# Designed miniproteins, single chains, continued (2), part 76

Each design is a single chain, and the fold is of that chain. pLDDT is the mean over its residues in the fold that is shown.

## One batch from the design tools (miniprotein)

Design m6780
Fold by ESMFold2-Fast:
Structure m6780 (fold): chain A 67 residues (1-67)
Amino acid sequence: MMTLKERLERVREQLKKILDSYNVSDEIKEEFDKKVDELLARADQMTPEELEREVIKLVNDLMDKIS
């Protein structure tokens, strides 16, 4: 099984690939990197279900902005 931290790092990689493909501004990329860093800092204090909800929300918010 993947750790919560590994799962969040995969989300970061996916977000960067999506942002690069859509030629999104550096400001938006920095904002999402900061949100991922915040989740990473809290990952050890969260349940798997809590982290999964936060990850899903982050991905959905990003997809809404670039769609």
Scores: mean pLDDT 75

Design m6781
Fold by ESMFold2-Fast:
Structure m6781 (fold): chain A 99 residues (1-99)
Amino acid sequence: MSVEELKERLREAIKKGDSASAAAYGILLAEKGESFDAELRVLMGEESLKKGKYETAVKFYTNALKLDPKNKRAWELLAEALEKLGEEEKAKEYKKKAE
């Protein structure tokens, strides 16, 4: 199985909320020496955001940005989650990082 096939299966598992499959594909990616951690954190954050778990989404996006600070999508989604929590000043600051 290719790295790209594993990444797609991992994305599908996360979107479906299949934690067991997501964990299995994550392990296989790690065994191949692939760092999917930043992308995985963004996907987990998006799932949390859709479920109304805004504080959990903030944690995932913050961790993704520690791994890849240039990820504009993670900055945009972090700002959105913060707006949902009423943290307007932080959301405004982080939106500027996405530009």
Scores: mean pLDDT 76

Design m6782
Fold by ESMFold2-Fast:
Structure m6782 (fold): chain A 73 residues (1-73)
Amino acid sequence: MKSLKLSPEELGAAVRELREAAGLSQAETARLVGTSPATVSRLEAGESFGARQERVALQILRLAGVTPAELAA
C-alpha cells in the first residue's frame, strides 16, 4: 500500500531523527509502539517497506508529536 508521499529512505530518516531527538534507542521505541527492534531497524534503513512498517512509522511519528496530516498532505 502506497499511502505516504515519502520514499522508504525518507520515512526511515524521519523516524530516526525523531527517535534520536527524543533520546530513545531502537529497542525502546519498539516497546513504546508495540513492535520489534528489528522492525524499527529495518524501517530506519529504508528496507522491508510494507503496510505494517508504514503503520509503525506513523505510530512513532505520533508519539513524537507529529500529526500524520503533515505527511499525507
Scores: mean pLDDT 66

Design m6783
Fold by ESMFold2-Fast:
Structure m6783 (fold): chain A 77 residues (1-77)
Amino acid sequence: SALEAEMERKAAEVAAMLRAQGASEAEIEGARLALRARMAERQGDLERAYELAVEAARLAYGEEAAEKAREAIEAAE
């Protein structure tokens, strides 16, 4: 689909940029999950978007960041 193609293109561009800056593979995977979360949100799959956003936070910033992200999402509704 067009949305999947856009996500793959953006994910590849972000991964290449982060690698050039010396980012770890965990940081790159976190960024990819964040892009997937935005894609799921655009598709109206809020549950999947929230799951992916929490996992991205965990990989990039650790478990405390993931817990804060989950609490913020739960507090929204």
Scores: mean pLDDT 75

Design m6784
Fold by ESMFold2-Fast:
Order: C-alpha cells, then structure tokens, then sequence
Structure m6784 (fold): chain A 126 residues (1-126)
C-alpha cells in the first residue's frame, strides 16, 4: 500500500521517499485527503512551503480538519505571512479548541505582529 509506505518513510524522516509514495497513492486516488495532508507535511519538512501550502489547501477542500488548518498556518508562519497564519490557526481552534499547539502558535503569530497583549492572552490558553 503506497499510502502506508509513504507514512512509514515520513515517520523515518525520509521525506523525498515519502513524497514518491504519496504521489503514487494519489495516482490511484487523486482525492485522498490524507495523502495530500502527508504530502504537505513532507514538503514542509524539506522547506518547500509553497508546495506544502498547495497540498494542505487540497486536503482542506476534500476534508477540512483542525490538523490541516494547523499545518497550513505553520506553513504561512514560515513564509512570514503572520496574518494568514492567524486566520488558519483560528480555523484550527474552531474545530479543536482543546489543542494547546494551536493556541501556542496563535500567540506566536500575534507576537510576530507586535501585538503583545493578544499574544499573552492566547499563550495562557495553551
């Protein structure tokens, strides 16, 4: 199973191999949200943030999850688009308000914009 092979290599940190297997999974099922999410994660780990964003957006189109929104926000943070990062972290929190990682990342994005009071408020939610 190409999807399971891709996940195995992703977990080992072999990101180029993971991408190869997730692409093979998408040849068989182009609307597999998990394959797009994991492709995004592999590209993110390689510093390919535009490719990561593309696949996270495709995963969200198919199946919007807190994890996909959180990862999309992280990719925008790496690109320095802190306002978009805030937008997607808020969407992640709407779907899963008990995720401390999303609250921490929201606070960090506000800190990057110089909004110290908002950053402190959201940091306490983490």
Amino acid sequence: DDLKAGQFYLNLGEYEKAIEYFKKALEKDPNNAQAHLNLGKAYYKLGKFDEAIKHYEKAIEINPTAEAYLNLGKAYMKKGDFEKAIEYYRKAIELDPNNPVAWKNLAEAYEKLGKTDEAEKYRKKA
Scores: mean pLDDT 92

Design m6785
Fold by ESMFold2-Fast:
Structure m6785 (fold): chain A 99 residues (1-99)
Amino acid sequence: MKPHSPLAGAAGLAAIKAGVVAVRAATTREALAKGIAAAILGAGALFTAVYTKDGLGAAREALAGAELALEAAKLAGSEEGVELARKAIELAEAAIAAA
């Protein structure tokens, strides 16, 4: 199924995935909190992309989630999380440019 804003939806999903990986790798409360916040923002971006026509708003939410996932992954020392977060940032930036 395609959301109203497919790139923003994909970026939101990527931010959730990166956030979850960062949470699994987290050894500190700060990394855990940032990873959870990234997943929540990614889920919000997905909701906005699926249920609204606000593609730019969805893309911005996805970017915020992806940036938090990158911070969380760096704090957790997760190379996988860092790679996933960087891909999520690229998708979110592409979604912003397409909006």
Scores: mean pLDDT 85

Design m6786
Fold by ESMFold2-Fast:
Structure m6786 (fold): chain A 88 residues (1-88)
Amino acid sequence: MSEAERRELLAEVRERIRRVLELVDELLKKAETREQILRAIGIKLRAIGLDFELELLVEKGELTREKAEEALAEVEEIEEEVRELLKK
């Protein structure tokens, strides 16, 4: 993976994480049950953890194409979980 491709992918994943965090804050405002609050907090922690992991991989020079694709898949799973909670 080129450095330009790496930067573009990082920017995309980080932007998607930012949107997830905004949606989670909306979920927390709408949350009426402890289960909804706990699920929203869980998603928020996973999103923050993914961002931190990506930053650490960049600092170590260990961000490979495989790890970048794994991060993209992980943010897609997080986005799907947020979408499910927003529908309810």
Scores: mean pLDDT 80

Design m6788
Fold by ESMFold2-Fast:
Structure m6788 (fold): chain A 95 residues (1-95)
Amino acid sequence: MLREEAEKLRNEGLEAFKKKDYDKALEKFKEALELYKKIGDKKGAALALTYIGDVYEEQKDYDKAIEYYEEALKLDPNNQLARLNLAKVKKKKKE
């Protein structure tokens, strides 16, 4: 139940993100993150943190994006999406 609710919230966040509704995307990803943390799903929590970082990247808040990607990698060091997006944002910050 709680895992399914977290996945639903994550998917609602992704839908909002695609529509560039970043406030709604952040709300949904943060709700999903809380549920993943409650059930002890480190991979789910890391994925939600990565998507929060993606929202901040789109808003060009590279410092916040980096912070969220680094938190994701602390929970799941093998999260390829967080690792790739972190590298991308660090490169953009130098531009």
Scores: mean pLDDT 88

Design m6789
Fold by ESMFold2-Fast:
Structure m6789 (fold): chain A 67 residues (1-67)
Amino acid sequence: SKAEYLAKGEEYYKLGLQYRQAGDYDKAVEAFEKAAEYFKKAGDEEKALEAEINAGLVLIERAVSKL
């Protein structure tokens, strides 16, 4: 159902935030990408965009961490 997709999106979004805070950038990106996928399936384009933005920010943080 839409509610189940929304709940899955929120679960992955929370994991993305946790991995990002821990500096586990690759897992954070994967989690945010999964969150965006589920939010899109739920029809929540705003939350999907938020997840995609967070994935992009983590990619920047990963790049900076290698400098």
Scores: mean pLDDT 90

Design m6790
Fold by ESMFold2-Fast:
Structure m6790 (fold): chain A 57 residues (1-57)
Amino acid sequence: SLKEKAEEFRKKVDEELKKNLTPEQYEILQRVEDLFRRGASEEEIKELANEIEKLKK
């Protein structure tokens, strides 16, 4: 099903992110995911996205 496909894709993305990010960067990504799941505003999501971008160097 589409839901199963989405879960598999999410798992692979998480694995790639965990390999390429520092623990601090991964923590920020988890917070972005949490905000998305809780229905946070676009502004809150963009603020965290900017934080990740700066840490990326």
Scores: mean pLDDT 69

Design m6791
Fold by ESMFold2-Fast:
Structure m6791 (fold): chain A 80 residues (1-80)
Amino acid sequence: MLEEARELERELIERSASLPEAERAALEAALRPYAEEKQKELDKLVEELKKASGEKKEELYKKGVELYTEFLRRALELAA
């Protein structure tokens, strides 16, 4: 899971670096509302994580990683 997120992050960095300046700016603008929405979801997960223990904490951590992975997949889709 975390390894998949890191691989997608690397791919996004490489793709962004290959984009012309104007297309990179357009990608950033397109992702901004989505990034803000996902950050709010992540903030809620972090608050729940502070109160959780054992198996529930592991489950919430996994959800957080999946949320970040989903964001990276969407970013790559928009970068195409």
Scores: mean pLDDT 77

Design m6792
Fold by ESMFold2-Fast:
Structure m6792 (fold): chain A 58 residues (1-58)
Amino acid sequence: SSAFQAALEERKKQLEENRKISLEIAKRRGVSPADLKKLEEQLEISEKSLLEEFLKRG
């Protein structure tokens, strides 16, 4: 449905925003570039899982 598609796009934007904030916080805390890359990869895996959960509910 159109409403579900709009909700899905909004959810994707929120997850992208949250990832940017998490990485910025980690950078301010002095996390190394190598550990920042590992964090980014882990956040992408988490985002995929959350989107799969969202799709199961639609």
Scores: mean pLDDT 83

Design m6793
Fold by ESMFold2-Fast:
Structure m6793 (fold): chain A 73 residues (1-73)
Amino acid sequence: VSPEAAEAAQRMTGIAQEAAGKLGPEMGAKLEQAMQKVASGQDVDEGIALIKTADPDLAEQAIAAAREFVALK
């Protein structure tokens, strides 16, 4: 519940929303489900793979944000 953990989660949500916008609503919904698992500290690779399909640079940013969020819990 630290402000930094909340900021990392918000950043992760922003990256996922941008990727979802590029993929369209159906694929965006799948990405959102994968990001729920990332927020729970599970299946980070699945969410990253979906983001990478939309934009490889966003995938690298998502990996960094996810690792930071998991470290903060």
Scores: mean pLDDT 71

Design m6794
Fold by ESMFold2-Fast:
Structure m6794 (fold): chain A 68 residues (1-68)
Amino acid sequence: MTEEEKQRLEREAKRLAAAFHYRYTDLSPEEAAAKYGLTPEEVIREAERLKGEDPQAVADRLARLQSA
């Protein structure tokens, strides 16, 4: 993998992690966004893409992105 691809995957992992915490834990969009250096709007937008997904499947995807 190139360094650019790795950085892209790391940014994607941060968005996914923030959206996961907002959607499946007690974190607000603001708290999740602040933790990962995102905006609340970005967290909400990403959470919409997780609509109807199993929380464990999302966690597994996040782990794979962080391991890439």
Scores: mean pLDDT 75

Design m6795
Fold by ESMFold2-Fast:
Structure m6795 (fold): chain A 60 residues (1-60)
Amino acid sequence: SARRRQLPGRIALLIAKKGGVTSKEVAEELGISQSTASRHLNALEAKGAVKKVDGRYVLT
């Protein structure tokens, strides 16, 4: 499987592990740029999979 195509799932697992994440924390943990992390988090929020609470993204 292509790692890039599984980034949304990896981000969701990271949020579950940490209880909430910033784009910087996602970038550091997954070895990607903050811009890439922000794009994936925004896409997950648009789908209703995550929400932004107090500056952090959490699972819905």
Scores: mean pLDDT 80

Design m6796
Fold by ESMFold2-Fast:
Structure m6796 (fold): chain A 77 residues (1-77)
Amino acid sequence: MSEEQFEAEVLAALALIYSAIAKLDLKRNPSEEKQKLVDEINKLADEAIQAARAGDVEKTQELLEKIREKMRELDKL
């Protein structure tokens, strides 16, 4: 495994973890606003996984940062 490939895999794993956390938050405290935000996070996580599988570390990092911004929005709800 190259360092770049390892980095992409770690970033993809983080995207999956954020998606799981968002789904858990929605299940504990459901709201329409949270559901919309969780759906957006899930879509971004799927895109991050696909980018990581392609070895695109830069795109995976960009998608992970977008997920982190959506997670901050979720925390305010």
Scores: mean pLDDT 84

Design m6797
Fold by ESMFold2-Fast:
Structure m6797 (fold): chain A 75 residues (1-75)
Amino acid sequence: GVKASLVAAAREILTLLDASTEEGNIEFVARQLEQLLASSDSQEDFVNRALTLLKPKPEKEESVRQLLTKTYNSL
């Protein structure tokens, strides 16, 4: 299964994006983050690839970037 920290991060990201926080959507995002984490060589690579996937609005980009950075460092 996906780590609880990635599930929590996915829920927070979806909330920041004003997107649906239904369990299926949270699980989907958490699995995408897990795949990016496994294939990324650095924090910067992970964060940039995740931002490209999530496509946050400009006003939310920094908040999402900070959350992704915190998530990477907690794993």
Scores: mean pLDDT 84

Design m6798
Fold by ESMFold2-Fast:
Parts: structure tokens; C-alpha cells; sequence
Structure m6798 (fold): chain A 86 residues (1-86)
């Protein structure tokens, strides 16, 4: 959800490790429900709050996987390109 994505983005600015762990857990739970686009959006929003390029790349690559599962192939390719530029 939008509120959860915003909270995780803000948490990422304070504690990157905890934000990454929670974002991946939340995304996995959303994906288990078939909510792939929501899972991708949570990871993408969390990545916006991160400063560590390696952590950003990890979340963007995972978000791309979920966008692909949601049928959003163009969006997935865009995120993979962004991850490679980090």
C-alpha cells in the first residue's frame, strides 16, 4: 500500500539494513497473495530512500522481477537499467 511504501522509504533514510529486510518481507507477502505490482512498488519506494548503491540495486532488481510477473515488462526493463547504472 502507499502508506507502507512511504514508511519504508522514510525508514531507509534512518536504517538501511532494517528497511531492506522489512521491504523484502512485505514484498514477499504481497507476492504470495498474487499482488505482484504492489510488491514491486514497495521495493521501488524503499530503494528511493536508500543511499547505498548496492542495496538500491538489490531492491530495484527484485522490484523488476515482480513487475515482470505483473506483466509490466517495460517497467521491469527500466528498473533493471537503473540498477545497472548504480
Amino acid sequence: TEELAELLRDLAKIDEDTAVELALLVAKKLAEEGRYEDAARVLEATAEGLKDPEKKAELLEKAAEYYEKAGREERAEELRRRAEEL
Scores: mean pLDDT 85

Design m6799
Fold by ESMFold2-Fast:
Structure m6799 (fold): chain A 61 residues (1-61)
Amino acid sequence: MGEELVEKAEEALKKGDYEEALKYAEEARRQGETSRATELMAKAYEKMGKSKEALEIISEG
C-alpha cells in the first residue's frame, strides 16, 4: 500500500504533476512510508516554488 503510493508520487513528480505527487506522498506518509514520503512532499513543494513549506516538511519529518 504505502510503497505503491510512493511510486505513484514519484511518477507524478516526474510528469510535472506536483499537486498529484503531493497527494500520493501525503497518503504514503500516513501509511508508514514516512522518510520517503516526506522527501517526495518536500520535492513537490520545492517544484511548486514553496521552499518554506518544503523546509518545514523536512524539519517536521
Scores: mean pLDDT 77

Design m6800
Fold by ESMFold2-Fast:
Formats: sequence, structure tokens, C-alpha cells
Structure m6800 (fold): chain A 96 residues (1-96)
Amino acid sequence: SPVGEAVLKAKENPSKENLIAALNALIDLLRDLASRDPDPARRAQQLALLDQLRTALENEDYDTMLAYVDQLGELGMPESLIEALKKLIEKLKENK
């Protein structure tokens, strides 16, 4: 999958560019999943958090990103995707 390929590339070559590309691919996948949520209140909350996550990424605010990812997990987003986001953000944080 395009998302899986981006995540694998970032894992093998953890440059800032590859980590940001993988994070954006995961955010886009999560937006697609959120848009299909049958609960309109949960859908709106998930989409708002994903927009906030993208803004935090643009601002290089990695601790705020981790807080938003935790909130997305609490809203029932898939655990495997939440863990993938956390690992990429931690790698990006390590790179300063």
C-alpha cells in the first residue's frame, strides 16, 4: 500500500523528509477512516484532531502531536496506526 511503503521507507531511512512523508500518509489514511465513521459527533471530533495534528506537524510541535495521537486512540482509531504515528513522531523528535 502507498501508506505502508511510506512508513517502511521512513523506518529504513529515517530522514526528516521521509518521516514527515510517512506521517502525512498516515494522517491522510486516518482522515479517510474518520470520514467513514457512522457517528457524526465522533467523526467531527476525529477530523478536528487530525487537522490539529497536521498543524502541530507543520509547527514541529512534537509533544503536542503525541497528545493529539493519544486522543485519537481514545476515540477508537486503530491501535496499529496510533502506534505507527507515535514511533514516527518519536523518531522526528530525536532528529531535533
Scores: mean pLDDT 88

Design m6801
Fold by ESMFold2-Fast:
Structure m6801 (fold): chain A 60 residues (1-60)
Amino acid sequence: SLEEIDKAVLLATEDKELKELMDKVMDEGEKEGLSGEESAERAIKALEEELKKRGIKVEL
C-alpha cells in the first residue's frame, strides 16, 4: 500500500501525463474552494485511480 503510493508519486514525477493529471486535479480543487493540501489529496487519489486502470493495485 504505502510502497505502491511511493511508486505512484515517483511515476507522476517521471510520467508527463500523470504529472499533468495531478496538476489538473489540484487546479480544479482550488477552484472548488479546497485548500492546497486538500487539493493535493484529491490529486493523489486521482493518480491512484489512473494507476489502477494501468494494473497497479492501490487501496488508499
Scores: mean pLDDT 70

Design m6802
Fold by ESMFold2-Fast:
Structure m6802 (fold): chain A 51 residues (1-51)
Amino acid sequence: EKEEKIKKAKEELENIIKDIKEEVPDEEALKYAEEKAPEVLEKRIKEIEAE
């Protein structure tokens, strides 16, 4: 159950990053998203596990 939520969170984050790369030509925004993505994902996973 929690494992499925974590998998969905990873897929959603990957899709968001993909959409940002396609729509946003700004290199700074892309770098920021790439650097922050692991942190956001880790925080989300911890929240799901804490439920």
Scores: mean pLDDT 72

Design m6803
Fold by ESMFold2-Fast:
Structure m6803 (fold): chain A 98 residues (1-98)
Amino acid sequence: MTPEEKAEKEIQKAVEEAIDRMNRLRQEGKLTREEFERIIAELVRKILDILSKYNLTKEQIEKLYKKAVDLIRKNLTPEEAERAEAALKGVADYYISQ
């Protein structure tokens, strides 16, 4: 398994776990703005840690970002997706600007 494939699997898992937690809290009427932002901050930290373990190219990071965005758009509300996409774009831009 390549570093890109390992990073993809770890990022997919982190995104899916964040989505599942948001959906569960929404069903329970507990998805407050504070809880949502906490989950997004945790997801950002996890993705930063994953990307720091692998020496990925800019093209590989852009590809992983697009895949994460597709998962987010399919599983969250438009407003939640916009905020999550903005946070993940910040992570991608940080790595590709180096």
Scores: mean pLDDT 85

Design m6804
Fold by ESMFold2-Fast:
Structure m6804 (fold): chain A 61 residues (1-61)
Amino acid sequence: SKQEEIEKLLKEGAEAAAKGNMEEAKKYASELGKLLGEPEDANPFEVLSKVLEQQQIARGE
């Protein structure tokens, strides 16, 4: 499902960033943005930040 793909990209992007691989982290963030229907010129890290904020709100219910 789309939700499973979003969660997978978030996990892989976070893992790449934790390893210091910023290039890979950007690739996963960009793919996540495309999956969410964000324009290609959107900042990938801003898209990632918005998704994380939405997840935090859902968990912080």
Scores: mean pLDDT 70

Design m6805
Fold by ESMFold2-Fast:
Structure m6805 (fold): chain A 55 residues (1-55)
Amino acid sequence: GIVPVEEAAELAAEGLVREYGVDREEALKASRQGAIRSGGDGSGAAAGAVYLLGL
């Protein structure tokens, strides 16, 4: 289902810290932007963050 933007961003940020070792604050910021642009989808939050962080 659709999750709130903040929850989607936090889940994506934790995944990015775990998988890529990026700074959590930067991952969370990028994941929030990704989630907003994708309409709150968790996969969109992660994809947007990867793009914004240049991963």
Scores: mean pLDDT 71

Design m6806
Fold by ESMFold2-Fast:
Structure m6806 (fold): chain A 59 residues (1-59)
Amino acid sequence: MEERKEKLEKAREYAKKNPVLTPEQIRKLADEFGLSEEEVRAIQEDVNVELIKKEAEKK
């Protein structure tokens, strides 16, 4: 998909609002955004790591 970056960004935004997704939600979101389940999981993991890093900076 030519708009793959837009879909990845949208999924990333969703992950920031929902830091913990169930496997069922991951599959639903993958279908909705046109991404693979692995891509959605990778995005969620990356976002969670980034949030932890931000938290460490705040103290």
Scores: mean pLDDT 72

Design m6807
Fold by ESMFold2-Fast:
Structure m6807 (fold): chain A 60 residues (1-60)
Amino acid sequence: SAEEIEKEIEELKEYHEKKVAELEEKKKTASPEMQAELDELIKLLEENLKKGIEFYEKLK
């Protein structure tokens, strides 16, 4: 159902927001080199979230 799919999308968003927040926190004490690596990882996680949302939206 569309409602169940919306719930899955919301849970996916919440999980990724938590993960990104953890990485942003790690950046505060990281070296410049590690900060760049963490930024790239955050970017990849955001792209994966967008693809996941698109996948679920198409299932409606």
Scores: mean pLDDT 86

Design m6808
Fold by ESMFold2-Fast:
Structure m6808 (fold): chain A 54 residues (1-54)
Amino acid sequence: MVVLSEEVQKQYEEVKQKIDNGEIPGDSIGFELFKKYASEEEKKKLDELLKKKK
């Protein structure tokens, strides 16, 4: 696992939790990290949320 600062890890976890709960996260460093480091399945989940919202 990559070691991130505590604040950055918290933001990343918040973004992941929002997506898991069917919410679109706001613009944040956690969201940028999610787009870079999230698994293919997690990115697909975000894509489905955006598709339903749009």
Scores: mean pLDDT 71

Design m6809
Fold by ESMFold2-Fast:
Structure m6809 (fold): chain A 55 residues (1-55)
Amino acid sequence: LAAQLSDPDVAVRIAAARALGAIGGPEAARTLEAALKTEQSREVRDELLRAITPV
């Protein structure tokens, strides 16, 4: 899943962010935060933010 967050396909990165959000936990949150630092697509960033803060 972490590898898919760096995929050239936006749809794959969105799917990986959703999957990590569903898994939850501190390790998934750290992976999502790391991806957010390098992600420039607004759509993917919105999914990463949602996955990090699922409240």
Scores: mean pLDDT 75

Design m6810
Fold by ESMFold2-Fast:
Structure m6810 (fold): chain A 56 residues (1-56)
Amino acid sequence: ISALEEAARQLEEQIRELKERLAKNPDDIKTQIQLLLFEAALSTTRALIEEKREKA
């Protein structure tokens, strides 16, 4: 679980940085795609953490 929690924390930090980049460059398609992918990864990681907690 702690490894997944650390991964979630790292993803949250990267998402914050990508959002800051998009605020400066709204037309940056690559950053938009990266943000979408990282948000999906974070959502999946959080779901896995909750599943491990609930089904333990």
Scores: mean pLDDT 79

Design m6811
Fold by ESMFold2-Fast:
Structure m6811 (fold): chain A 96 residues (1-96)
Amino acid sequence: SLEEAQKLLEEAEKLLEEARELLKEARRIVEERGPDNPEAQALARKAKELAEEALELARKALELTPEDAKDLLLKAIALILEAIGLILEAERLLAA
């Protein structure tokens, strides 16, 4: 339904914002505590790329029918979750 598609979009926007905040925090931590940690920096960069792709998919979904939008929104959510996982791994490396 349209209502279900709107809820998926709202959830995707919330996850995108959370991923963006985690990206900012990871970059700040790398800059302050681990400028010499290239592995953590690479993970943070990949997370940014995935978050940017998810944002573009969410934007495209707004121009489609609810049924066509669903697949793009689910793909965007999956990319956001992967980005969050990469940021958490980067933070773990910086804590070691």
Scores: mean pLDDT 72

Design m6812
Fold by ESMFold2-Fast:
Structure m6812 (fold): chain A 91 residues (1-91)
Amino acid sequence: SAAEIIAAAAEHAGALAAAMMSLPPEKAAELAERLRESVLEGMEEAPFSEEVKEEARELLERFVEAAKAGDKEAAVRAAEELGRLLAEAEL
C-alpha cells in the first residue's frame, strides 16, 4: 500500500540519519550540510509543489541543526519526516 511505502521511506531515512550520527560530531555535521545541499539541488529540478519544497527546506534545516548539536534523536526525527514528505509527494 502507499502507506507502507511512505512508512518504509521514513524508516530508511531515519536509519541512515542514525548511522550518520554515529560518526564523530564534526563529520556528522559536515555530512549533514553536504546532504542538505544535495537534496536542495535535487528538489530544485523535481516537479514538487512550492509547499512541499518549503516544508522540505524547514526539515533539512532542523536536520542540520540537530546534527551540529549532536542531537541524534532530533536528527532521526527530522530525517523520518523528510522521507515521509518526499515519498508522499511522489505517490
Scores: mean pLDDT 84

Design m6813
Fold by ESMFold2-Fast:
Structure m6813 (fold): chain A 60 residues (1-60)
Amino acid sequence: SEETARLIGVILRAIGVLLDPNATEEERKRVIEDLKRFLEENPVDESTRALIEKLIEELK
């Protein structure tokens, strides 16, 4: 579905930033904001929510 594609896109972007040793603080903050917005605007199951929250913690 389109929602699943958007979720995968946001997660892959977050992982990309985590794996990039040259990622700026501004890029990390932007990805964190995108992940938080996704959770606010889209209903997700508990396992997906836990994954996204863990990504936010790792990006801090």
Scores: mean pLDDT 82

Design m6815
Fold by ESMFold2-Fast:
Structure m6815 (fold): chain A 55 residues (1-55)
Amino acid sequence: SALIDEIVELALEAVRTGDRALQERVAELMRTLSEAERNEVLRRFLLALDAEARA
């Protein structure tokens, strides 16, 4: 799932940089996904975000 991988990386970059354009792009891409794909993006994003916050 290259698209899911891309969205997770963009979401992490948006958090790291505070870039509003990246935040808006992530939101737009998430709207095109199925519920299962959105859940997978959220799961991976939260795990990665927690790992970064604990580093």
Scores: mean pLDDT 83

Design m6816
Fold by ESMFold2-Fast:
Structure m6816 (fold): chain A 70 residues (1-70)
Amino acid sequence: SDRELLLELARFLKELAEEIKAKNPDNPELQKKAEELEEYAEILEEIARENPDASVAEAVKQAEKILEEK
């Protein structure tokens, strides 16, 4: 289901962000991008929990809109 795919994607993004931070401790641009990936993953998890029938495409658009308002 798309919900399961969203949760798996969020987990993958969190793992990727941790790896980027660990491998690039002296690169502030990559540290910032890793933090943005973690935030994006958290938003995707919340959307998947609140709207289990949302498609991956719909969840991505909603997450982008939330991040845009910062």
Scores: mean pLDDT 81

Design m6817
Fold by ESMFold2-Fast:
Structure m6817 (fold): chain A 55 residues (1-55)
Amino acid sequence: PANSLATLTLTDTTKATLTTKDGRKFDGTILTKNNADDFQVSVNVNGTTIEVTIG
Protein backbone atom coordinates (compact mmCIF):
# COMPACT_ATOMS: atom_id res chain seq x y z
CA PRO A 1 0.00 0.00 0.00
CA ALA A 2 1.13 3.56 -0.75
CA ASN A 3 0.25 4.73 2.75
CA SER A 4 2.03 3.46 5.85
CA LEU A 5 -0.61 1.70 7.96
CA ALA A 6 1.88 0.01 10.29
CA THR A 7 4.80 0.80 12.59
CA LEU A 8 7.90 -1.37 12.94
CA THR A 9 9.65 -1.28 16.33
CA LEU A 10 13.03 -2.87 17.07
CA THR A 11 12.79 -4.74 20.37
CA ASP A 12 16.18 -6.52 20.34
CA THR A 13 19.22 -6.98 18.10
CA THR A 14 17.42 -9.79 16.23
CA LYS A 15 13.75 -9.03 17.02
CA ALA A 16 11.20 -6.51 15.83
CA THR A 17 7.47 -5.96 16.35
CA LEU A 18 5.12 -4.85 13.59
CA THR A 19 2.16 -2.86 14.93
CA THR A 20 -0.73 -2.20 12.55
CA LYS A 21 -2.90 0.93 12.58
CA ASP A 22 -5.71 -0.99 14.30
CA GLY A 23 -3.37 -2.13 17.10
CA ARG A 24 -2.53 -5.70 16.08
CA LYS A 25 1.04 -6.81 16.79
CA PHE A 26 3.14 -9.38 14.96
CA ASP A 27 6.58 -10.70 15.88
CA GLY A 28 9.42 -10.35 13.40
CA THR A 29 13.07 -11.26 12.99
CA ILE A 30 15.77 -8.96 11.62
CA LEU A 31 17.34 -10.59 8.56
CA THR A 32 19.78 -8.00 7.22
CA LYS A 33 21.11 -4.67 8.47
CA ASN A 34 22.87 -2.54 5.84
CA ASN A 35 23.01 0.82 7.62
CA ALA A 36 21.81 2.19 10.96
CA ASP A 37 18.41 2.94 9.38
CA ASP A 38 18.38 0.32 6.57
CA PHE A 39 17.34 -3.22 7.42
CA GLN A 40 15.13 -6.13 6.39
CA VAL A 41 12.70 -7.86 8.74
CA SER A 42 10.78 -11.12 8.35
CA VAL A 43 7.32 -11.02 9.96
CA ASN A 44 4.99 -13.97 10.46
CA VAL A 45 1.36 -12.92 10.01
CA ASN A 46 -1.14 -15.72 10.62
CA GLY A 47 1.22 -18.36 9.22
CA THR A 48 2.39 -16.29 6.24
CA THR A 49 5.93 -14.88 6.14
CA ILE A 50 6.20 -11.29 4.92
CA GLU A 51 9.49 -9.48 4.33
CA VAL A 52 9.62 -5.75 5.12
CA THR A 53 12.42 -3.38 4.07
CA ILE A 54 13.09 -0.24 6.11
CA GLY A 55 15.25 2.59 4.81
Scores: mean pLDDT 68

